# Designed miniproteins, single chains: the designs that were tried, part 76

Each design is a single chain, and the fold is of that chain. pLDDT is the mean over its residues in the fold that is shown.

## One batch from the design tools (miniprotein)

Design m2802
Fold by ESMFold2-Fast:
Order: C-alpha cells, then structure tokens, then sequence
Structure m2802 (fold): chain A 78 residues (1-78)
C-alpha cells in the first residue's frame, strides 16, 4: 500500500476514534485508536514515506497509546 493510502487510512481511523470518544463509546474509540496505531506503524515502516511522515507516525503512535490508556481508565470507572 502506498504511503499516501496509509496516511489516509490513519487519518480516517483517528477521526473515527475521536467521534466515538465524543459519543462516550470509549470501547469503540479504543478499537479505532488501535487501528490508527496499526496504520501509523505501517506508514513509519514504509520505505516510500518521507522522513516527516515517519516522524509524524512515530509521534502519533505514542499519543494514541496515551489516549488508549486514558480511555481504558474512563471505561473502567463506569
């Protein structure tokens, strides 16, 4: 898959995670964020990706992991 396609899927998964979290569906948001991490890892490891795209993907993986941890805490409190 091209780096452009991977970036598109990554952004779509992030949008879905945000929409689900806004609706209070933290379980769905976690699943969508995990998909975003998968696409970000693919983009980071893609030889056609620019250094800027790889750095963005790496930063996003760490941010998404932190968001998943927080969403799990919020789900556990209900």
Amino acid sequence: MSAEEELKKLLEALKKATELAEKGDYKGAIEAAQKAIEYAQALRDNPDATPEQKEFAAQLIEAAKAAIAKAKELEALK
Scores: mean pLDDT 80

Design m2803
Fold by ESMFold2-Fast:
Structure m2803 (fold): chain A 68 residues (1-68)
Amino acid sequence: HMELTPEQRAELEARHKARIEASLKFVEEVVGEDYAKKIREAMENKDYETLNKISVEVRKKIEAKLAA
C-alpha cells in the first residue's frame, strides 16, 4: 500500500474528526454534556486510561436508559 500524502492525511483526519464529533453529540444527547466534555478532554490529552473508564461509564448509562 502507498504512503499517505499530506493531502490524504488531512482528509483522513477531517473524516476521523467528523465521526468523533457525531459520536460525542450522541453521547451528549443520551447521557449529557459532562460526559461528552470529559471524553473530549481525555482525547486531547491522549489519556487512554481515563477515556476507557469514561467509555465504560457512558455505556452503562446508555444501557440503563434503554432498559427503562
Scores: mean pLDDT 74

Design m2804
Fold by ESMFold2-Fast:
Structure m2804 (fold): chain A 59 residues (1-59)
Amino acid sequence: SERKELEREYILLEASAGVYEIGAAVSRLVGDEELAKKYEELAKKYREEAERKRRELEE
């Protein structure tokens, strides 16, 4: 169903954001500030997209 697809998309976006947040933390730990910034930007975009999908699920 459309709702189940939205739920899957939400879960995948949340998981992707989490992975990039971890990637950013690890990149900072090893001194790769450029990669850390890229992962932080990706994590933010995925979090914002997840929030949009979460709001759609409330409708």
Scores: mean pLDDT 84

Design m2805
Fold by ESMFold2-Fast:
Structure m2805 (fold): chain A 55 residues (1-55)
Amino acid sequence: SMMEKQKEGLEKAIEEAERNRDLTLAKVALHEAKKLGPEFEELIKRAEEVLKRLA
């Protein structure tokens, strides 16, 4: 489904941001996940944790 594809893309973006220490990518992934709503709550949490670790 489209939602599964979006979830996969965001997970990969968050993983890439953590691996590359890319604060900008982590912020973008967080904002995109927040726009998609409550089904993406776990990805929002993961992106926030990555941002806290990189900051």
Scores: mean pLDDT 81

Design m2806
Fold by ESMFold2-Fast:
Structure m2806 (fold): chain A 105 residues (1-105)
Amino acid sequence: MIEELRREVEEARRRAFERAGPGVTVFIHVETPEAVEVYLRAEIEAREAGLADPGRALVVIVEAYDAADAAGRAAAEAERQRLLEALREAGLEHRVVTVVTHPAP
């Protein structure tokens, strides 16, 4: 499953470059906030090492994440705001993305 998921993400990212361009919306389905922190930290390290691709897209998934109730929507919005603040603090604010997290069913 992990290898299959990685392949699907790479294919979706490639198609997104052709269709969506640089201003893409990123949907990350994560179980914990720590997963997002790992991705953010890796991006900072790559940038500092001069290995970051200016045009790279993060995980791009064309998928609607439904928050069935008000509590779920509030949690998703709070996580989105936290991720935007982390991106600004890391100096990645030039990369305009919207990140939505969805709790596991």
Scores: mean pLDDT 48

Design m2807
Fold by ESMFold2-Fast:
Structure m2807 (fold): chain A 94 residues (1-94)
Amino acid sequence: AKELLEKGKELFKQGRYEEAIELYEEAIKELEKDDSPEAKKLRALALINLAEALEKLGEYLKAIGYRMYALALAQDLYLQGHEELAEEVNEALK
């Protein structure tokens, strides 16, 4: 999942937003099978990157939805005692 996320970010930097979205969606799907706090953090970060790519394509309502989902994951991490992981997600939402 992390490798897919990193490759997606590289495509995003190149302006290849639709291709970046495909890799972010694949990373999210892979991470949903892992209930660990670290996987939940990576899933939230992937959702934020997906939202940023959607914003570049003018898909603002979808982007808002994914940012809200990422925030919900950060709140879950915080409530479960994973404050450092929650803070990493909150930093990415700025």
Scores: mean pLDDT 87

Design m2808
Fold by ESMFold2-Fast:
Structure m2808 (fold): chain A 65 residues (1-65)
Amino acid sequence: SRAELEAEIARLEEEIIEAAKRNDSERVKQLVAELRRLLEELGYSEEEIEARLNALQKKAVAALL
């Protein structure tokens, strides 16, 4: 269901932040690629995906402060 996919997206976003905190660049790249694929499958536009990834990057940086 959409709700299950949205829950998986939220989990991936949390995992990305945790991997970023550990400076695990390889894991961040893998998780970001997986997140992008799920967002594309849900029908988000490239602009919406980029905006969401940008917001996630800002959130990850804030978590390091």
Scores: mean pLDDT 82

Design m2809
Fold by ESMFold2-Fast:
Structure m2809 (fold): chain A 70 residues (1-70)
Amino acid sequence: PEEALKEARKAISEAKTAVENGDVQKAIEALQKAIEYIEKLKDDPETYFELRKEVFEVGEKIAKAAKEKS
């Protein structure tokens, strides 16, 4: 459980850094890893929903970056 939380936060941080650097593909891959770890945290609803909210916010930034390159 503790390791899954650490890995989820690390993956979210990687996704944020990747989108800031314009690397949309890397940001998507990092978010997918974050989601995988977050699914292991369902037994802690507060942490689970907090991390899901962060993933959603980063996902919106990725979508905006992808639209600008289209």
Scores: mean pLDDT 79

Design m2810
Fold by ESMFold2-Fast:
Structure m2810 (fold): chain A 57 residues (1-57)
Amino acid sequence: AKKARAVKDVEGTEPSVITFKKGDILDILKEYEDGMVVAEKNGVKGLVGADYLEIIE
C-alpha cells in the first residue's frame, strides 16, 4: 500500500480529520484532486492535507 510520513503534528478537532504526530507513518487510501487525502493510522481513517505528508514507498 502507498505510505506517507507526517512532516508536522496535526490535532484533529473535527470528526473527519485524522490526528497524528510528526514522523508518524500513515497508509494513503485515496488522494483527491483538491490536495486532500484519506489516510489511516492504526485502523483510524480521516482526511488530511497532502502538504502535511511526504509520500514514501
Scores: mean pLDDT 76

Design m2811
Fold by ESMFold2-Fast:
Structure m2811 (fold): chain A 111 residues (1-111)
Amino acid sequence: MSEEKKKEAEKLIELGKRYFAEEKYDEAIEYYEKAAELLEGKEKAEVLREIGKAYFLAGKYDEAIEYYEKALELDPNDVFSLSALGEVYEAKGEEDRADELYRKATDLALA
């Protein structure tokens, strides 16, 4: 990744975080999506996880699942994305699926 693209992404992430802190989730998502376009691999996965979190807090569970799954496609061993995906399934009442995801996250954290 070029240093310039990384610095641009960092500025967009900080803007997204500011909107997120103000509970302006739609604006936070817009800036996070712009940052994700500049990033690859694990750094992109981290931003996709933040988008998933914003959707979850906005009550948009299906969109939250989509973005957490996208994050896990780039970083399958991200225990934070696995735990967050479990929280979304728990909020949907899918306790067995949530438990499976929490177990996988715990196993990876201990490996």
Scores: mean pLDDT 88

Design m2813
Fold by ESMFold2-Fast:
Structure m2813 (fold): chain A 97 residues (1-97)
Amino acid sequence: MKKAIELLKKGIEALENGDYETARKYFLEAVKTLIEEGASDEDLAVFEIALATYLQAAKSRGDEEGAKALQEALDTFVEARNAPSKEEAIKIIEEKL
C-alpha cells in the first residue's frame, strides 16, 4: 500500500503540472502495485473511491485531460479487479502502460 500511495501522489503532482501522460502512467503503476502486493478487498475499494473522487474533482474544474487520465486509470482498475486471476489483472494493466 505505501508504494501505491506514493505513486498516486506522483500522479496527482504530474496532473497538477499538466503532464497528463506521466500522471496516467503513475496512476496505472499505483493500481498494478496494489494488485501485485495482494491488497485486501477493503484497501482496493478505498483506492477505487480515491480515484473516483479525484476524477469528479477534475470534471468539476473542467480539466478534460486530467479527467481522461483518471477515467482511464479507474476503468483499468475496475477491469483488473474483475479479472479471473492476479496474472490476468496485471496483464490488463500492463497492456495500458
Scores: mean pLDDT 83

Design m2814
Fold by ESMFold2-Fast:
Structure m2814 (fold): chain A 82 residues (1-82)
Amino acid sequence: AIAKHLGLPEADEVTAVALLYVFEKVPESLIPAVAKELGVSQSKLSARIKALEPVVEAALAGELSIDEFREAVIAVQRELAG
């Protein structure tokens, strides 16, 4: 939903869910259940959430344009692909 809403066609399912959790401030206690539903390890989901937190914070503070935000999100996805 968020990846489509933000126009991020290159964002994979894990990145899209991680962005949703950062924006919604979802508790870390839910990460195990969400990772299981996505079929990924908790460490992969948690790592993407933590890497995206400063990117989302910078965007909300007006430090990033929408295009810079998109590039930063895809860069995090590329670095943490595994």
Scores: mean pLDDT 72

Design m2815
Fold by ESMFold2-Fast:
Structure m2815 (fold): chain A 71 residues (1-71)
Amino acid sequence: SETVEKALTLPPEVAVPLLIRELSSPDPEGRLAAARALGAIGDPRAVPALERATSDPDPRVREAAREALAR
């Protein structure tokens, strides 16, 4: 996702809110990339959004969210 690629170039204070928003994107590839990026950053502010993503309709997004939360 272009949004996720852009967010990863920004400080966590800006990147984390953008990535949390991307988790609600209609694009499953964008949600997958956002879940992975939030997992890599490890910011606890993402925990509530990642917990919601464990119920995502796309199984890849659910798996990425579970892996992100296991940190």
Scores: mean pLDDT 83

Design m2816
Fold by ESMFold2-Fast:
Structure m2816 (fold): chain A 67 residues (1-67)
Amino acid sequence: LEKAKEYLEKAKRALENGDYDTAISYAQKAIDLAEEAVKKGVPEARELLFEARSILTRAEYLKKKKE
């Protein structure tokens, strides 16, 4: 989970800086790791997964608006 949290933090920072491509990339990596942890039954992984999906959706939406 530590690596997933790290990627989520990087995604949030990139989103705040308007770097939507980087935010999307890190959010996707956080999602992939969180999904694996959810399959292993880690309770905290579900919260990380939903937060990472939220960041991904926001970054994709803002990237589209920037165009």
Scores: mean pLDDT 81

Design m2817
Fold by ESMFold2-Fast:
Structure m2817 (fold): chain A 65 residues (1-65)
Amino acid sequence: STKELVEQAALLAGLLAIEKAKEKGAEIKSVKVEVIGDDRAVATVTTDKGDVKETVTTQEVLELL
């Protein structure tokens, strides 16, 4: 369903942004995940070294299945 795809996109965006922040050796201060329409999620991780953003679309989730 569209809801499940968006939820998977949100989870993946968050995980990718956190991993990217950790790879930078940055201290994570906050994690924000926003769903934009019915087709994508944007994760923003705020760190001591700046913001890390990742966008995942429902199309990208489908391509992983």
Scores: mean pLDDT 84

Design m2818
Fold by ESMFold2-Fast:
Structure m2818 (fold): chain A 68 residues (1-68)
Amino acid sequence: YIEKARRALEAGDLRGAIRYAKEAAKKLGITDPAVLASLRHAEAAVDSGDDELAREAIEGAIRDIEAA
């Protein structure tokens, strides 16, 4: 799922990247509030059209999930 999240991010599919990152966190049992907050911020940024902020939040979440 992390590989799918990174590929979606590289393709500009921010919604797909968020979905795959959420699936990765769920499968790893991650309940870290920071990871969950980053994913929520990414969704809000996508909804507001702030693709740069969304990408930053997704990258942060992926990094934290990989470090767990």
Scores: mean pLDDT 79

Design m2819
Fold by ESMFold2-Fast:
Structure m2819 (fold): chain A 75 residues (1-75)
Amino acid sequence: MKISDVVQKVGDELELPQDLVEELADALRAESGSDDAKEVTPQMIVYAVSVLSSEGKLKGDLNEKVALALLKELQ
C-alpha cells in the first residue's frame, strides 16, 4: 500500500484540499524515507501533522482528526 493512496483516502473522507493531501503525503514520505505505508510509524504521523500545523496548514480539531484517520488506515 502506498502512502499517497492512504493519504488520498483520508483526504477524501475528511474533505481536505488537494494541496494539503499532497503536502501530508510528502511529509510522511520524507520522514519514512519510503512510499510504502508499512514503513510509517505513529510517531511519523504525529510529526508530519505537527509540521503542517506549525506552518498554519492544519488548525484546531482538524489536526486530531487527520492524525486519528491516518493511524487507523496505516495500522
Scores: mean pLDDT 81

Design m2821
Fold by ESMFold2-Fast:
Structure m2821 (fold): chain A 63 residues (1-63)
Amino acid sequence: MVGDVVEATAVVPQTGPEDLELRAGDRVVVEEIVDENNVRARSLRTGRVGLVPKVALRVLGRE
């Protein structure tokens, strides 16, 4: 998953200072696996980096 481009499947609100705000359909690059439930990712729309719950993300196909 690190280095993968993945898509947000739902709106993710920023609820804390380290959280990444996402809209459904936003694409992010996974930069770090933080724990079993969360990743650190960079939004391709906003350029911001923050924590995202894994359950809100769908891995896109790669070639």
Scores: mean pLDDT 72

Design m2822
Fold by ESMFold2-Fast:
Structure m2822 (fold): chain A 66 residues (1-66)
Amino acid sequence: MEEEIEGGVLEIAAAVLLLASKKIEDEEVKKKIEELMREALEAVRRGDLEKARELVKEAKKILDES
């Protein structure tokens, strides 16, 4: 099976994190999450799902601790 399942999960995670970032009034935290999500989406586009997963995890951790 192609990496369609992993890519789809990462896209959903990125979309959820982007929505969460829009509810954050803290501009610094919002910028950081947006940057990580951009890098994650670029990694998915490149086929580097491992890096995309790492970036999504980093963004989620920042969101959870902010």
Scores: mean pLDDT 71

Design m2823
Fold by ESMFold2-Fast:
Structure m2823 (fold): chain A 83 residues (1-83)
Amino acid sequence: AEEDLKKGNQALRQGNYEEAVKYYEKAIEKDPNNATAWRNLAVAYEKLGDYEKAIEAYRKALEINPNDVDTRRRLKELEEKLK
């Protein structure tokens, strides 16, 4: 859970986006209500150009933490970009 999130964050910083996705997926499997893991999974998908999966992950993060202004902004920008 926390360990997988940390490894995902490390992979994301290194530009290893596919590896970041794998670690965030493991974190979510152990704790599906981890808003940070869902948000960071969305960022990794966005970096990979997988915009539909990024939107789904951002929406899930906001369901868990609706007061996350940064995630709400990112989701809106991404939805507008896909017109």
Scores: mean pLDDT 86

Design m2824
Fold by ESMFold2-Fast:
Structure m2824 (fold): chain A 74 residues (1-74)
Amino acid sequence: MLLEEIEKKGEKGDKKDVAPLAKLLASPDEAVAAAAYQALLKIGEKNGKEVLEPLLTDADPRVRVAARHIIDRL
């Protein structure tokens, strides 16, 4: 269920989903973190890397590292 919801958010490409998906990048569940990574990559592909740039200053270093890798792929 959660993985399907994450994938749907990525396919929709809505930039308002960036913040909630970013929190999932820090998930202890590797499948959830990976799904959030792919969803954010798709949102960045549709809207431009600028919608992901606020994640580079997130309080969680796991979110910052993942966001940098996603932006580097765009």
Scores: mean pLDDT 82

Design m2825
Fold by ESMFold2-Fast:
Structure m2825 (fold): chain A 74 residues (1-74)
Amino acid sequence: SDIEEEARQAIRRAIGLVKQGKFDQAKAIIQAMMDQYKLTPEQLKELVEKVAKETGDEELEKKLLEIVEEVLKE
């Protein structure tokens, strides 16, 4: 529960950066969060989608999922 809430807070910080057009900084937060909490690709996508949907902004959700796909490319 604590890990999930901390991860959600990190995603909310990334959302704030996306709203400011700071996509590279948002990507860095998502990447650091994935590494810190050892999230699987599926867990990361589900969590980001869930938090993004809370905003009601479809374009924001789309951009966040695009950033997640960039994080998942190796």
Scores: mean pLDDT 82

Design m2826
Fold by ESMFold2-Fast:
Structure m2826 (fold): chain A 72 residues (1-72)
Amino acid sequence: DEALRRLAEAVRELLEAAGIRGISDEEALAIAERLVAEGLRTVEQVRANPDAVVRAAIQVLGERFRERIHPA
């Protein structure tokens, strides 16, 4: 639970750096759970695999993913 929350924190931080904003705690946790299922279990692994994080976000958020991308 605590480890999963730390992963969710890293997920949100990485997505925000990529321009994907407004991710809730629940959405970040769902993305982190998907990453754990794919074998990414540490904050270091999450930070090293931004493509996997973005893909997991697309899969978890679906249509909502597009709504979270804010034009510059």
Scores: mean pLDDT 78

Design m2827
Fold by ESMFold2-Fast:
Structure m2827 (fold): chain A 56 residues (1-56)
Amino acid sequence: MEKALQLAEQGNFKEALELAKELIKEGRIDDALEVAKVLKQKGALEEVMELAKAYK
């Protein structure tokens, strides 16, 4: 989680998305949602939509 949050804060949205998808696969949904919040705050709406698709 921490690395994904750091990448999202730095503007590396694609790598942050990839790590958040791994969190979803591991069942760490709350951690993935924290990454999604940062992506949304930074305006990375495409990545937020991709993460939502990975969840359901």
Scores: mean pLDDT 79

Design m2828
Fold by ESMFold2-Fast:
Structure m2828 (fold): chain A 62 residues (1-62)
Amino acid sequence: MTEEQWKEAEVALYMIGAVVAKKAKDYETAIEWYRKALEIDPDNEVAREGLKEAEEQLKKAK
């Protein structure tokens, strides 16, 4: 496997974790997973949008 393929796999796993956490309404955990994805791929627009949504939901849920 190339380094890029490993990075893509890690980002995908973190994003899946974030989506599962969002569906469980665990927005704090979702934020952590999206942040991890963005540490690997800071230009990932899906992760940036997901982070924004999770942060907005957390503000509404507190």
Scores: mean pLDDT 79

Design m2830
Fold by ESMFold2-Fast:
Structure m2830 (fold): chain A 75 residues (1-75)
Amino acid sequence: SEERKKKSLEELKKLSEELNKILPEEIEKAEKEVEEYKAKNPETPESEVKKLYVKKLAEALGRAMRKAEEEVKKE
């Protein structure tokens, strides 16, 4: 129903707002982990570093989503 769709969009908006607050810090952590890996493993091919970066960003997004969900639930 349209009523359920409207409620879902409002909750998604709240989740998005909390995610936008949390995500930058989680991305910074992911970038630091990749730079630390590069510093310790300077011979690593760029393609492998890119794969690690994508993996770390996905992990960061997952953590940020969980934190955003918890904040929205605290209402």
Scores: mean pLDDT 86

Design m2831
Fold by ESMFold2-Fast:
Structure m2831 (fold): chain A 86 residues (1-86)
Amino acid sequence: SRLVTIRVVVEGSPEAVREAAGRLAEATARLGVEEGAVVRTEFEIRGGRLEVTVEVTAEAADRVVEELRRVAEEEAGLRVEVEVEE
């Protein structure tokens, strides 16, 4: 199956970014275990910025994008950007 890279960028206060990081870590673990959809994850946190890179199966990409966006947007005061790469 073809793999797709999804990048989620979250910016805000360090407190809000920390909360979002925890929620995104839980979501990526759940998607990997339950669906086998997530192959690889990478988190990079610097101050008020979190970058999450997730490599997923092409079949699951749209579902994973929706879930990660929803989870990231649960914390108020964050700017959330999601990109899908080949």
Scores: mean pLDDT 80

Design m2832
Fold by ESMFold2-Fast:
Structure m2832 (fold): chain A 72 residues (1-72)
Amino acid sequence: SKEELEKRIEELEKELRELGVRRPEAQAALDEAAQHLGEARRYVEGIVPEDLEKAEEYIEKAEEILREIREA
């Protein structure tokens, strides 16, 4: 649902801020994750059902980048 996707974006944005402080060497990857979350936010505000699917794809891309930074 839209509410679930919005919550996921908010949690990932919080994690991105925390990792930016703890992992300054990962700034390029953090910027890429931030770009994906920005696109996800645009699609979550969309009018057609396909926008929510696109938002989910961008959320998953950001989650994968943040996971790799955490595990490094």
Scores: mean pLDDT 82

Design m2833
Fold by ESMFold2-Fast:
Structure m2833 (fold): chain A 88 residues (1-88)
Amino acid sequence: MTAAQALALGALGLALGRVGLRLAEAGGNREALAAGIAAVIAAVGAIFLAELALETGNRELQEQASRDAVAAVVLGLVGVALGLAAAA
């Protein structure tokens, strides 16, 4: 995964985490809230590390940003799924 791809996935994870948080608020689901918060934290970390990797060309930062971006997307999807179940 490139730093640019990690940045894009981080942005997607942030969007999914935000949607999950809104759904969790509507349904009152604590697990969805926790997943959404974790997704936002992972997404912010991924975006920061991806930006730094793009500026420096550092491969270790790129690999870490990629892992954090994937984690953000997975946690965001879990948050959305749990939030939708709680809001239904």
Scores: mean pLDDT 78

Design m2834
Fold by ESMFold2-Fast:
Structure m2834 (fold): chain A 95 residues (1-95)
Amino acid sequence: SMEEKEEEAERLLEENEKLIQSFIEEVKNASPEEKEKKITLLQFNLIAVSTEVELMMKKVSEEMAEKLRERMAEMIEQVNKTLKSLGEKPIEIKL
């Protein structure tokens, strides 16, 4: 049902939010030698999560799709705040 699909989308989004937060923490705690690699992994995973969210938005109601878009925008903002604090260029992702 649509309700089951929306519950699945919510769970997947929560797991992806936790995943992105874990990569943010790895970047913050990285040694100077590891920092560039950890930033690259964070950026790669954010793009992968964005793609998954876009696919989920096509399968759920318009109301749920809007919530998914908003939470994805919050994840992008959190990543870019972290990158900016490190003197790195922000990543641009549009939904």
Scores: mean pLDDT 85

Design m2835
Fold by ESMFold2-Fast:
Structure m2835 (fold): chain A 59 residues (1-59)
Amino acid sequence: SMDEEARRIAEEIRRLEREGVRAVIAGDHATMDRLRARIAELTRELEERVGRERAQALL
């Protein structure tokens, strides 16, 4: 279902956000930049699929 796909995208965003916290602590700017870009892309995809309000609720 569309809800299952949205949940998978939200789970991937949360995984990348946890990785981003580690990158910040390590001072790994290259990893931070890559993760920030990917999180933004996935967040946009999630918002396009379920709308901003529902996307925010899933994150």
Scores: mean pLDDT 87

Design m2836
Fold by ESMFold2-Fast:
Structure m2836 (fold): chain A 61 residues (1-61)
Amino acid sequence: SAMEEEIRKKVEELAAQKSAEVQKFYDEALNQDPQRAFFLAMEKAVEAAEEVVKLKKELRA
């Protein structure tokens, strides 16, 4: 379905954007607090995943 492909594309675009944001945050956090960087990045990744899931639900509603 063309609609399913458009939904997938939009979700993948947001996921790629959020993945880049998390990676940048992790790299910056490694320079400031290496021992906590992983946990800080995990918290940011959860927030990013929730935004992607929200978009997917809104587009499929």
Scores: mean pLDDT 82

Design m2837
Fold by ESMFold2-Fast:
Structure m2837 (fold): chain A 63 residues (1-63)
Amino acid sequence: EIEEAVENLLKNPTKENLKKLAEELEKAGYTELANILKEVADEFEKLSEEGAKSIADAVKELL
């Protein structure tokens, strides 16, 4: 679920959790956002706390 993936990303801002969020967004039909997050995951092994929060806030605005 998107909400669970967002919470997991905020708790552990890792490449794996970012990819899981992208997969949930793709399943929900947010294909463009999912592709952007996959690119971000490929560039970074770990996100900053600010980066993770910014992504979470953007996803929450879409829901």
Scores: mean pLDDT 76

Design m2838
Fold by ESMFold2-Fast:
Structure m2838 (fold): chain A 64 residues (1-64)
Amino acid sequence: ERERRRRILETLAKAFRDGKIDELSVEQLEEALRVLREQLEKYPDNPLIKEMLAKVEEALEKKR
């Protein structure tokens, strides 16, 4: 679980940095959404988490 969460965060951070969040699969985006929501619950005022969450939600909506 800890390693899985770290892998998801690394993949998400790289995709976010490279502007490629919308290239992630629906499964990867759903996992990222869950992880980011958990992080936002712990750090509700973190602007980076809010921005990444918005990008992931947008990419998921685009793929549906």
Scores: mean pLDDT 76

Design m2839
Fold by ESMFold2-Fast:
Parts: sequence; C-alpha cells; structure tokens
Structure m2839 (fold): chain A 55 residues (1-55)
Amino acid sequence: SIEEKLAELREKVAGKSASEVFDLAVEEMARLVEQGDIETAVAVFEELKRLLREL
C-alpha cells in the first residue's frame, strides 16, 4: 500500500542528511514511475517535501 511504502521510506531516511533523504526518495520515485505506479510516486514526492521542511 502507499502507507506501507511511505513507512519504509521514513525508516530508510531516519538520521540521514537532507541530501541523502532527497537521493533515496528520488530513486524510489523513479522506480515507481518505471513500474507505472504514478500515485505512489506522487505520495513519495509529497512526503519528501514534508521531510525536507522538518530538517
């Protein structure tokens, strides 16, 4: 689910720098777009914006 994917992303980025968070989220978005899962890719982008605002 989208929520599970966002939870996995949050776990992966815990304690990482802004640039590492950006790189990991961009890689995940690229994979989702390649798979045709545009809705989850958009959700990852919105979560990235939220995470970067908190840093």
Scores: mean pLDDT 81

